# Designs tried in a protein design run: designed miniproteins, single chains, continued (2). Part 56

Each design is a single chain, and the fold is of that chain. pLDDT is the mean over its residues in the fold that is shown.

## One batch from the design tools (miniprotein)

Design m5924
Fold by ESMFold2-Fast:
Structure m5924 (fold): chain A 75 residues (1-75)
Amino acid sequence: APSATLLYLQGLDPASPERKHFEQAEKAVASALLALGYSTDDAFKAVAKVLDEAAEKQQVPSIATLIENAMKLLS
């Protein structure tokens, strides 16, 4: 089944601020986790989970909040 993020993004205009925020958040959170010493596989799995949860709630959390949530999943 498609992820909640994909379903949410499919409903948005390709140039929408919400779509751009999710693209930026994915890169920023992944980069932060890699900088903290997490493996590429663990970092990208955590990013996918926190973005999917945000999309299910139709929320646009701050990048800092997404990083905190991803770190909690990896603890």
Scores: mean pLDDT 73

Design m5925
Fold by ESMFold2-Fast:
Parts: structure tokens; sequence; C-alpha cells
Structure m5925 (fold): chain A 112 residues (1-112)
């Protein structure tokens, strides 16, 4: 259902935001916390959660690098774009951005 997908997207956004905050304060303790969080994601997360994490990360990275948005704002924008896409409310430009991210992820899987 759309509601289930939106909940997974919200969870992915919270994880990505936590990782971003740990990288902004790059102490040894925060590096260990980030590594533990990555390990938990790889071992215990659904395929849909991992996919949405990668999509959000790619879209957020685009807005940070190209539009110079702060990381936290870029993550929130990426979340809203993906939610709008799931709800069939995304603009054509935002829809293309999500589809390009999905294609990049699928191509990366084929390359191992």
Amino acid sequence: SKEKKIKIIEEAKKILLELAKLELNNTEENREKALKLYEEILKNSSEELKKYLEILSLIASYYVSKEKLPVEEAIEKAKQILIDYINNKASEEDKELVEKAEKLIEEAKKRE
C-alpha cells in the first residue's frame, strides 16, 4: 500500500539524517556509531528500506552538489520528492529524478 511505502520512506529519511549528522561531527565515537548503523542496515533492513535509503541519498547528494542546499534540507527535499512520486503528485522533473536514481541503483547491482 502507499501508506506502507511512505512509512518506509520516513524511516529511511531518519536513518540518512542520523548518518549525515554523524559525518558532520566526524569523531572516532561517531565513526563507530555510523559503522554500527551501516552494519544494522545491511543485516536487518528490508530490500525496500535499502532501496529508499539509496534513492534518498542520491537525490539529496544531487541537491547538495548542484543546488548547494544544506545536507539536512537536501534530505528533507529528497523525502518529499519520493513521497510525492509514490502518491503520483510529483512534477515531471521530480519523477525523472526518481527514475534516474532507480536506474542508477539497478545498474550498480548488475556491476556488483
Scores: mean pLDDT 83

Design m5926
Fold by ESMFold2-Fast:
Structure m5926 (fold): chain A 96 residues (1-96)
Amino acid sequence: SLLGVSREEAAAYLERLADDTIAEFEKEGWKEVAESVRKVRDAALRTGDPEVLLGVALAISTLKAIYKNSTLPKEEVKKWIVEDLERLAKRLEELA
């Protein structure tokens, strides 16, 4: 692993981060974004690769930061996040 972490540690980190992010988006009424995060979480977990797991966690953190700090209309940001997450999920399914 690039960061010397175990598969179990990487999986636990991703699950915690993704589940927190899902809960936050659901609370905000962004159900479609929450579902896309869940799909990416599940696809990444199926790979079992620590580098993939940590990379996906970083991607989720980055998209959450973009949402919180964006000056663009929230509906446009939401659409881009969903599209990016759906694309990521499809790529991850090819690795499993």
Scores: mean pLDDT 82

Design m5927
Fold by ESMFold2-Fast:
Order: structure tokens, then C-alpha cells, then sequence
Structure m5927 (fold): chain A 56 residues (1-56)
């Protein structure tokens, strides 16, 4: 999965968690996964793209 696909997937989970609290734990786990991989170039790019999608 490329950085853009990973970012979009996690952003979708975060949006679902805002609308339905039952999705919030899955959203938190996915964001934590992006942060853990941010030490690598691909993971850093995915986290940056994710922040652009949710914060704008």
C-alpha cells in the first residue's frame, strides 16, 4: 500500500469515529500505526498526507 492509500484509509476511519463512537478505537489504532512508522520515509509521508486530509 502506498503512502496516499494508507493516509486515505486512516482518514476514513477517523471520520467514521467522529460519526460513530464504536469506530473510535479502530481510528486511534490506525493513527498510532502511522505514527510508529513515521521514522521511515514512507511512513512519514503517509502521516503527513493523513494530516493534510483531516486538518486541511
Amino acid sequence: MNAEEAARHVAELVKKGKEDPSWEPAARGAVAGLERNSSKPEGKEALEKFKELVEK
Scores: mean pLDDT 76

Design m5928
Fold by ESMFold2-Fast:
Structure m5928 (fold): chain A 74 residues (1-74)
Amino acid sequence: MALEKARKYVELANEYAKLGEKKGPKQGFNAGVGAGLAGIGYGVGLVAKDPEFAAKMAEKGAESAKNGAEGGPA
């Protein structure tokens, strides 16, 4: 179920954004950008009625949010 997978990645990205905020302003900003990308990708996939695209973009956003929260480049 691609939409459930996309929703899971958006939730995961938001959790990383919260962790980034607790770690510091730089990590919060970087993780927040990743979470924003996950949300945008999910929304675009829903509008296009392309659940596979929604899941793929949400996954990329979640990876970006994780990297930001961990202090890596995002």
Scores: mean pLDDT 77

Design m5929
Fold by ESMFold2-Fast:
Structure m5929 (fold): chain A 81 residues (1-81)
Amino acid sequence: SKVLELLSKLSKRQQSLVLGALSFAGSGFMDMALASFDLALKSSKTKEEQITIAKAVLLGAESLGADELAKKAKEELEKLE
């Protein structure tokens, strides 16, 4: 999937945080999903990593219908570009 292709460019820790955010969102735990996404962004060393994380979360959240997480990911992408 497109999400897995983006994740392959990230560290194992960043992959776990992104997958955690998507898993929480899919389970209805939106506060935890947003927190995991914020941790993934803050743990990033470069702007390119932050863009990759935000794109992966946006695509995953849209696929899950997780509107709040998708909106947050889109806002973060707009700030980075």
Scores: mean pLDDT 87

Design m5930
Fold by ESMFold2-Fast:
Structure m5930 (fold): chain A 87 residues (1-87)
Amino acid sequence: MEDFQKYLERARRLLPDATDTELEYAAMAIGMADDLGAGERQEEVAREAVRIYRELSKEISNGGEMGVRVGSRITQAVLKAAGIDLS
């Protein structure tokens, strides 16, 4: 819980114009990057998470599908930013 709050604060500093929902996804991406040893990529993954959410929110009306799709794409973006090759 405390770690997520720190990531949420970081997301707010990087993206002061983002909504609360966008900041939650950005915080999730920052936390994943930090866990993978790629904390230096926090700004990149935070911005990418918000872009992914905004893109998918125009196409997906189902909240459950939205959560799965956004989470999957954020995970892939964070792995790429961390230099993890899935090939």
Scores: mean pLDDT 78

Design m5931
Fold by ESMFold2-Fast:
Structure m5931 (fold): chain A 57 residues (1-57)
Amino acid sequence: MKAASPEQQALTDRIFNGELSEEQVREWALRHMAESIATGHEAAGREETAERWRALV
């Protein structure tokens, strides 16, 4: 596996070691997905839609 950043690796380790609750893992996953979708909309010039996706978390 290619390590992207120390923060991402530490978070991944905490998830797989069971240090995070199911609720914390769900929140992280939803936030990560919302940011990826928002970035796509922003790159396409849809800033208002991007803000709405970021606001979901």
Scores: mean pLDDT 70

Design m5932
Fold by ESMFold2-Fast:
Formats: C-alpha cells, sequence, structure tokens
Structure m5932 (fold): chain A 107 residues (1-107)
C-alpha cells in the first residue's frame, strides 16, 4: 500500500511536470482556484509546482475539487495550442485525473 502510493505520487509528479511544459503553470492553476472562490489557496499555490498545487487541493478538499481545478486550467490554455499540443495535453490531463483517482482510492 505505501509502495503503491509512492509509485502513484511519482507518476503524478512526472505528469504534472508535462502539464507545466504544455502551459498548465502554477499561475494558471492559481487563476482557476481564484475563479472557483478559493482566493487564499490560489495565493498559496502560485509559487509552488503544479504537482505541489494539485496535492494541496487534493489533501485539503478532495479528488473532485482537484479534478475541477485541473479541468478549468486545461480549458484556459487549450485555445492557444496547436492541434498536436491539444491532443498531448488532453492525453496528459486524462492520465493525471486517473492518477488522482488512484491516489484517492489508496488514502
Amino acid sequence: LSEERERVREELKKLADELEKLGVTPQIIADALKEMGYEELAEEVKNKSVYEALLIVFDRFDVATAEEVLRRAVEKILPSLTPEERQKLLEVHDRVVEALHRLAALT
């Protein structure tokens, strides 16, 4: 259980790094949180990594809130991307959501 949890967290970290390279930055995550009414949390996470921001939302709230934040963040950047980048971002997004749900099942 602890080993599986560590593996899921390591996978989530790598996926979050890929999200950041595709334009889902900590600032975009903070903007999504602010739009959802979590202004204090938005200020806290804007200076953290995307991985840290997603874990903080997951830990303080739940997987559904983390998923909604990520969905809003992805929607903000999709219009500025090429078709190839959009396909890659949606693929990485699906994998991050799956990893978050797996982490929730292990908690």
Scores: mean pLDDT 86

Design m5933
Fold by ESMFold2-Fast:
Structure m5933 (fold): chain A 111 residues (1-111)
Amino acid sequence: GLKEELKKLVEEIAEALKKLFQAALAGDKEAVEEYSQKAIELAQKLIELAKKLGDDKLTKLAQELLQTIQDMGREALAYLADPSLENLLRLIGLLLRGLGLTEEILSLLDK
């Protein structure tokens, strides 16, 4: 059903965020750009399906997740340009925020 499709999208987003982080640590700019784009496209689809479900809270969380993904992509590129501890901590913070949002969305879908 629609909820199962939403859960699958959220799980795929979480995996894309982990892959994006791993790519940044590996210095792989092409993989960073690939996983950023994939996560953005999945989050946009999540927002469209959330709107069709008519769940305003889910739609808001999906929009916050998209913003976090976009921020994480930018900070991953910043880390690639300057692999400082400060840039690493910013990237870790966004990864944890993104994963936290995916867990909150999954919890909401289980109700």
Scores: mean pLDDT 91

Design m5934
Fold by ESMFold2-Fast:
Structure m5934 (fold): chain A 98 residues (1-98)
Amino acid sequence: EELARLVQAKDFDGAIALVREALENRDIDRLIKGLQLLASVPEYKEQTLAIADEALERVPEEHRLDVLRAAIYTYSILGDKEAADRYEQELARLEKER
């Protein structure tokens, strides 16, 4: 709710700060929603991609599949085709290993 409010107010610096806080607090639902919302804001592409990269490094294995899906979406929308393709291959592999 607060994240969507900040995006509607065009307080994208505040939105980035909330998404970073979600990553630090392991609030996976807010992190996923934040990445999806920020993917629609190309002016913040570099900050959003940096958060996606950091999330994939820091999120526990039990949440990795959900974060991979959100990160792939973010990379695809913001035009990082190489990262999107690489992580889509990882996602497919992890899903087959279950």
Scores: mean pLDDT 82

Design m5935
Fold by ESMFold2-Fast:
Order: structure tokens, then C-alpha cells, then sequence
Structure m5935 (fold): chain A 82 residues (1-82)
């Protein structure tokens, strides 16, 4: 059962690391698009910012789903370890 607990811990750690990496990449993309928007006309600026915000929200939602799924799998492993 110790092996199942270790597997659960690894799943949680890997999930957290993946979520952090995705969030970091989304933040960088948002910042890059924001800088491009500053050099654009008002209409193009708004479209770029809207696209960046939608992408950031999508990554956030995907991370929420990843963490929910990872937590569920980790709980199943811990339950089997009992």
C-alpha cells in the first residue's frame, strides 16, 4: 500500500508541475500579446487583447480539469492502499 501512496504523491506533484508550467506559458503569451497590442491601432489592439484573455481563460479551465482529474485518481490510489 506504500507504493500506491507514493504513486498518488507523484501524480499530485506531476499535475501541479504541469499546471504551473501551463500557467507560466500562458502568462508569457499574454504579456507578449499585450506588448504587441500597445503598438497596434485601437481595433486591432482590442481583438488581440480579447484573444489573449480567451486563451488565458482556456488554459485556466484546462488546469482546473487537470487538477480535478489528478485529485480523483490520487484519491482512488489512496483508497486502494487502505
Amino acid sequence: SEELIEEAKKLMRDGIETAKKRASEANKNYEDIKKQAEKSDPETRQKLLDEAEKNYQKVSEENQKLMAETSRKAKELIEKAK
Scores: mean pLDDT 86

Design m5936
Fold by ESMFold2-Fast:
Structure m5936 (fold): chain A 98 residues (1-98)
Amino acid sequence: EEEKVTEAENLLKKADDYDAQAALHERIAQRHREGMEKLKKKYDEAEKDPSKVNEAKGYRKAMNSAEETYRLHEQKAAELRAKADEYRTKAQNILDEL
């Protein structure tokens, strides 16, 4: 009984740790998304000017890099949130059996 309570507490602590890590990845993803939106505005302006073809290509490359990075961080955050939910469910099941 005492051991099961300790196990549940340890699982809840692990869930909180995963949620904290997910929140960090979500913040990083948001920053890259904001950067991508700024780059898109610069790309759209450069694309309208034939003299800025090289600048437009540079902005497109930077946007693609930022998009890849934010998608990776969003995916990591989702995986960490799923793990947190699994650990909370396991902890609750242990507590419900007491």
Scores: mean pLDDT 88

Design m5937
Fold by ESMFold2-Fast:
Structure m5937 (fold): chain A 65 residues (1-65)
Amino acid sequence: MNLQELARQEMEKVKPSLRPIERPIKPFKLSNREEVRVATLECKSVGLELAYDEKTQLFYCKVVD
């Protein structure tokens, strides 16, 4: 087992702009409406909810519970 390699692989698989977060909430940019719908489902899968920030025009997952 190698913690360094495992951490690196996890970081590569779940890039900052695609990584699901419980908290803090991370804003990310989506290019099209279909990605928005998919992101909504992904956020709900990990107990989060998709929201939109009009100031930055970015989407983000927010903690529901």
Scores: mean pLDDT 59

Design m5938
Fold by ESMFold2-Fast:
Structure m5938 (fold): chain A 100 residues (1-100)
Amino acid sequence: SSTRQQLLAILDEISDLLQQAEAKTTDFKQQMDLGGLMVGIAMLKYTLLHGTNEDVLAGLEVLIQTAQELKAQTTDPEVKAILDRVIQLLQQMRDLVRQA
């Protein structure tokens, strides 16, 4: 569907942004937390292709909360800006899935 293609494109943008954040991060705990977010995005992509809209919404809520918590713990302003964009994109995905 058109909506599925749009959601997949947003996930690819989020993946690229998280790779940029990881490249800017030297703190071990923040690298592990960013890695966890990247795994979560891969799981969400799998759920979009094979799961239900309920499962996708549940995954989005977990990832939004996780990204918000990581942003709150981040001191680097460039990484904070990337995480802000990731949160915005995850919220946009949630709104699109709720309308489907």
Scores: mean pLDDT 90

Design m5939
Fold by ESMFold2-Fast:
Structure m5939 (fold): chain A 102 residues (1-102)
Amino acid sequence: SNVEEAIELGKRAKELGEEGLALARRALALLDENGPGDPEARALGERAIDLGSRGANLGTEGLKLVAASEEPDEEARKVALEGSLTGGVAALAGAVAVALSR
């Protein structure tokens, strides 16, 4: 069903977003410790952008499936939204880390 697919997309989105956010946090910690231009921080930030963007896209697809459903499912919407937002935050944090690594 669209609801079950939206929940699975949201769960996968959240997993990718949380992985990306952990990498972005590590990148920002390296920049705080070592200053700008750290190549490891840049690589982690670039990976966080990739994972976060993929997560945000999957979460957004989940939200589209919930919107296309005959009855609103609040849990499926919450899971898909949380995945989309977590991915977006991870991508943004990764982009900041990449910018500060130049």
Scores: mean pLDDT 88

Design m5940
Fold by ESMFold2-Fast:
Structure m5940 (fold): chain A 80 residues (1-80)
Amino acid sequence: SELDELKERADELAEETKKELEENKDDLKKVEEILYKYSDEMLKLLEEAKEKLNEEEYKEFDEHVKKLTDEVMEHRDKLR
């Protein structure tokens, strides 16, 4: 389904972002650039989802993106 494909793309974006954050944890400027790119790409996925999905599916996708974003931000905060 289009919902499952969008969720898979969002999951891949979150995992790649967490990996890039780990590789660049000591470079604050690079961390900010990585997070900015994540936010921009995730917003594009939400815009695509709004056009392709019905209201119920969009709500599910939006909640999925919120969960992934919380996980990415928590991951960033735990890096030392």
Scores: mean pLDDT 88

Design m5941
Fold by ESMFold2-Fast:
Structure m5941 (fold): chain A 71 residues (1-71)
Amino acid sequence: LQARIAQLEADREALRRQIEELRKELEELEKLDPSDPEVRRRKVVLESAIGILEAAISFLEQEIARLKAEL
């Protein structure tokens, strides 16, 4: 169980790094013309990707908590 928890914690950290990279790209897009339809589309795509990764982190945190309760 401890080894499995360590794996899930590592996966969670990897997802957090991916979110940070996407958030930086989102910040760069915010420096561009906000009236540009292409900038708006790209922003929506990045926000959706961040949301999916945040949901994945929530799932991993629930699984980690469940496994820790079994220790």
Scores: mean pLDDT 82

Design m5942
Fold by ESMFold2-Fast:
Structure m5942 (fold): chain A 100 residues (1-100)
Amino acid sequence: SSAAELARRQAELRKRQVATLEELLQDEIERIKEKARAEGMPEKVVEAQIMGVKRAYLETLLKLGEESVKEELEKIERQFKNLDKELQEVFEAAYNKVKG
């Protein structure tokens, strides 16, 4: 059907969009790494920034209809939740030291 032909053409254009987004992802990760080296950024801050870019990339792919990335996005979301918990524990420990 013409609808199926349109769907195939849309899928071909989607592949090109995904490739462009993958290149942008790699460029942003390299920019973060270069800035981290130049500024002496702590490893956990670099990890958080890279996870943020990966999350944005995967969310964009999902919006474009790339359902295959759902599991990877859920893994990144869990990594963010774990990092937030680690950062909360660091600040709670710091608070306990300064309060007495």
Scores: mean pLDDT 80

Design m5943
Fold by ESMFold2-Fast:
Structure m5943 (fold): chain A 66 residues (1-66)
Amino acid sequence: APPPELVAKLDEAIRARDREGIRRYLTALKEQDPALTEEVVPKYVEFLEQVGREDLAALLRELYAE
């Protein structure tokens, strides 16, 4: 899947609280486009914090650190 599609699926998985989907799509995005991953992860963390989803922001940070 192209990186923009992976970003869209990652967003959808985050909203659904799908841990397996988040892991899958973040891993795929990191493998295919590390630069885009570095750009979108902080933006998603900020977005999640703004909408009050601290648990999802923490999960995303943990998976990105791998």
Scores: mean pLDDT 77

Design m5944
Fold by ESMFold2-Fast:
Structure m5944 (fold): chain A 92 residues (1-92)
Amino acid sequence: MKAEITVEVLKQSGSGSATVTVTATNLSKDGEIVARATINADGSVTVETLSQKGSGTITVTASNVSPGFSAVLKVTAKAKEDNDSGTKTVTL
């Protein structure tokens, strides 16, 4: 079983950066996937998978958002073997 979290930046403004934690649950037999994404003012994004356990939602938690920084994110969680996927749009 393989699953993945992808983060796409649709819009951004301001200076500095933001970090979001993505928890996707109930995808395939793996349950929960937790990833961290860092969004920078230059539009670059780094995604890091942290851990896996779960029960049934896509949750995006913003942390370390710089004052005046804003972004619109498209978060997709996809189970590669089961064709299950979820998408969530988040405004920072």
Scores: mean pLDDT 63

Design m5945
Fold by ESMFold2-Fast:
Structure m5945 (fold): chain A 82 residues (1-82)
Amino acid sequence: MKAINLAKKYLEEGNYEEASKILSTLVVNGNEEEKKEAVALLNDLANKLKSEELKNAIEDLLKDPSVEKQVRLVELVKKYSE
């Protein structure tokens, strides 16, 4: 719960890179509740950034979690938030 609240604060501040690091970590390592909330927040961010590529990366990470996919998701957030 604490990590998800910190991610929400980063999203409100426009610090999408730091938010995506926390949220992607929760998708890989969080419990079922944390994972669902993190996925919802990441999809909201993808909608805000208007990035279908980011939506696909979120789905890919959820389907087959890995550190490499987590890093890719964060890099896409950086790319589309600039």
Scores: mean pLDDT 85

Design m5946
Fold by ESMFold2-Fast:
Structure m5946 (fold): chain A 80 residues (1-80)
Amino acid sequence: KVTVEKEAVVETDSGISVVLPASFPTDKIEAEVELEDGKKFKAKVLLFKGRSGAYQALVELPKEFSKYKGKKVKVTFTFY
C-alpha cells in the first residue's frame, strides 16, 4: 500500500479536490481528513480521470462540515 498526505482547503460545502499522478495505485482508495483542531474522520473518495491522464480524487465531507469551508485541513490518502 501507499500513503500520501496532502494539505488542502475545504473549497465547497461537500468536498476537497486533489490531483493524483497516474502512476499511483488507484484500485482502492481510503481517505482520512484531519482538521486544524486535531479532529479526524474518514471520508468517502470519488475518483475520476482528468485531462492528460492524471486522476482527480474528490473527498466527500459529511454535511456537518459545511461550516469548515475555507479552513485548512490535512488529508491522508491510502492506496491499495
Scores: mean pLDDT 67

Design m5947
Fold by ESMFold2-Fast:
Structure m5947 (fold): chain A 75 residues (1-75)
Amino acid sequence: EPSVREILEATIAHLDRLLAALRAANAPQEVIDAVEDTIARLRELLADPNVTREQLNEVLSEAEKRLRALAEAAA
């Protein structure tokens, strides 16, 4: 059973790889910024010894909303 910290570390590693791929593909700066901001927020949560699943879900929900708004603006 993965801990919240293990999920955070795995998610950060996944997003770091996604960020590298987005940069290589010359993705829009707004998309790159959204992923970078999400990684920074997750790293702040990883520094908190009392981090909760709810805090992780809030950061990911905010990221999803931001990415959805960017996708809608691009359509």
Scores: mean pLDDT 83

Design m5948
Fold by ESMFold2-Fast:
Structure m5948 (fold): chain A 65 residues (1-65)
Amino acid sequence: SMVDTLTPEQIEELKAAVAKLKALRQELIANGKDPVKTSVLDEFLTKLENAKTEEEWLLVAFSVD
């Protein structure tokens, strides 16, 4: 599986992408976008923040497919 072959660099890139998604969410809210429309993103980000290990984080990240 792809999860078993990820390098530390790829994991850091995924973490950076999550940080960008958090920033985008804040921009959407600040620009008067409906916060209900961000609920799926909020749920996903909450699951990522609750991940205690790198493997758990990767499983959550790839479960969104």
Scores: mean pLDDT 65

Design m5949
Fold by ESMFold2-Fast:
Structure m5949 (fold): chain A 63 residues (1-63)
Amino acid sequence: MHPEESDDPAAEGILLIIRGVSRLMPEEEARAFGVEVARRMNLEKALESPELAEYARLALEEL
């Protein structure tokens, strides 16, 4: 059985931080921040979250 609530509360929290930070800095820096967060967090966890998967994919592509 899989959880029906948010994929991961931690992933949701990280997404909220990324969204908040993106409002405080230029678009390019906000994007770099999102990618950096995906790199530093467990990439498997980021890929499991639909919202964070885009940043995880960018982090992997930048490898």
Scores: mean pLDDT 63

Design m5950
Fold by ESMFold2-Fast:
Structure m5950 (fold): chain A 90 residues (1-90)
Amino acid sequence: MEEEVQRAEAEVREALKAFEKASDNPDDLLTAATQLGAAAVRSRRLIEEAEKRGDKEYAQRMRRLHDEAVAAMKEATEKLQKKINELKKK
């Protein structure tokens, strides 16, 4: 359990760093969005398992990670989509 939490936290942290590094680069933004999406899916699965066991503390930790990953993924996806749309207009 604790190793799964640490892994989920590390995956979200690495994905957030990738997003920060990406800036306006479309390839880097796509990579960051993909990594954040994977982290969000994993965190959601862990939340469901924690809820089935009644582990409230674990579920809360995973919910925070999931929310953070989802918010960052949305921002990265919006930046990527805006960049692609601007390129299409030329």
Scores: mean pLDDT 79

Design m5951
Fold by ESMFold2-Fast:
Structure m5951 (fold): chain A 78 residues (1-78)
Amino acid sequence: SAAEQLAQNERNGKEFRDRVLELVEKGASEEEKREFFIEVGKKSGSFESLKEEEVEEEIERAIKKLDEIVDEYKKALE
């Protein structure tokens, strides 16, 4: 049902958040960040309707957003 799908998406969202925090805490490399977002995109089906070029663009956007979040966290802690 739609309710079950929403509950699964919420659980996946928590898992995603925990993994993002782990990447931030770990100081993951660009390659590790890229691999993470490729995995997430495949698991979510986000890449099914996208061309290879569009997939690369989405990965770049995700990495850039993660770096911006890390930068904001670092500025808040300094």
Scores: mean pLDDT 65

Design m5952
Fold by ESMFold2-Fast:
Structure m5952 (fold): chain A 75 residues (1-75)
Amino acid sequence: AREEALARLREHVDRAEELLKQGKPKSEIVKHLDEAIRALVELGRFDEARKIAEYVRQGKYEEAVKLAREAVDSL
């Protein structure tokens, strides 16, 4: 369960980062960030999940992806 949540977090952060770098539509980036947020909630990382969600709401996708990457690297 925890290992599966961590694997999903890594995969969705990697995809969001690639999509952002390639200038893909925000809807695709948001989809992967939402899945990363869900994985962080499952892992008990509520403060990081909340902050990433706030950046997404503000349209700050680069900041959201950066914080999500930092969260992965801290696990």
Scores: mean pLDDT 86

Design m5953
Fold by ESMFold2-Fast:
Structure m5953 (fold): chain A 77 residues (1-77)
Amino acid sequence: HMADLERSVALGREIAAKIYRAMLEEILRNATEVVDSFPDLGALLDEYVRAWRDNKPIPRPSPEALARLEAEIESFL
């Protein structure tokens, strides 16, 4: 039913946001050199940190930005 689907999607997004925030805090605190190695990731994190500080909705990266980030991470691996 739609109500169950909407609740599951909302819960999933909340969990994903919490995980992403934890990862962001860990990266910012312990791994500045790693962020410097991924300029597309660094730019995305700066935008997220700015939105978080301003109590604005977390920005959604474009499909192109996500594809570039994936390629950047894949090139590191």
Scores: mean pLDDT 65

Design m5954
Fold by ESMFold2-Fast:
Structure m5954 (fold): chain A 60 residues (1-60)
Amino acid sequence: PEEEARKAVDEALENSKGKSKEEQILALTQAAADVARRLGPEAYPAAVKALNEGLKKIDE
């Protein structure tokens, strides 16, 4: 769950790198939500952690 969440968020960040901050945030949020939905409630903390780490990279 942690590895899959990190990969999904990192891929979303790379795919949205040239877009607006709003679009990047949306892409990361959707990627994290997809992982949590697919893997179930036990994956939710890992998805939230990956999302927060990805959002920090956007704010740089």
Scores: mean pLDDT 77

Design m5955
Fold by ESMFold2-Fast:
Structure m5955 (fold): chain A 117 residues (1-117)
Amino acid sequence: SEVEKLLKEGEKYLAEGERLIAEGKRLASPEVRAALDAQLAAARARGEAVEKEEGELGKLRGNYELATGMRDAAAGAAGLSAARGNQEAAELFREAAKKFEKAAEAYKKALELLEKS
């Protein structure tokens, strides 16, 4: 189904984003890494809270919140890395943010299809 395709696309883009985050963290300063890890933990906690409270669509809404939170965390880390002159880490974090945005859009489209059914 179209929903199943969108869920697989979301999972693929989340995984690609997480790989880029891991590579960016290897190059990032300890301060950028700590700030990023705190924001990623907050995004995961937000996603889990939404998943638990939203019923049968909770998992999908939780994944959407996770993806948007991880996008914002990656974008923040990119800005901090660029400000510190670490352009290589900044570019990896920008690529991660783009992957998380694609994941969020896939989950959003899946939600719209399910809510119209």
Scores: mean pLDDT 88

Design m5956
Fold by ESMFold2-Fast:
Structure m5956 (fold): chain A 71 residues (1-71)
Amino acid sequence: NAAIAAGLRAAAERARRTSAGGATAAWHMYQLAVAGASPEEIAAWLRRALAQETDPASREALREALDAAEA
C-alpha cells in the first residue's frame, strides 16, 4: 500500500494545482492508504465516492486514485 499511497499523493498534488476540492479527496485517500487500509477497502470507498461526486476536478482526482489503488 506504500505504492498506492505514493500514487494517491501524486494525484492530490496534481489536483491541488487545478482544484482544491480534487486535492482534498485524493489527500484523504492518501491518508487512508498510509493508515494501512487494504487496497480493496480503498478501492471500494473510491468507487462509492466517485459515484457521489459531481465536481469535475474531484472526480478526476478520485478516478486517478482508484486507478492507483487497483494497480
Scores: mean pLDDT 64

Design m5957
Fold by ESMFold2-Fast:
Structure m5957 (fold): chain A 94 residues (1-94)
Amino acid sequence: MKVGVVTVVVDAADRAAAEAAEAAAREAALASPGVLAVEAAIEDVPGGARVIVVATFESLEAAEAAAARLREAVAAVPGVTRVEVAVGEVEEGE
């Protein structure tokens, strides 16, 4: 089947801000219609921490709607310095 995927990359000033951004992104994704899976990782980088969240949705339309919510949720976290959001469609179950 075809699934929608949202990739969120967040740069945060410190680990606490990164953990808050991960929680905000995960909650926003799980509250979104059509969510199938949410995976997240935090890594320490020079000058702070980076969060990578990959959320899979049952359709591209669901992913596009969720992407806006995820961007707003993480941008609202104090200490977040950069947010990048990408949306794509992937054939799953080959």
Scores: mean pLDDT 83

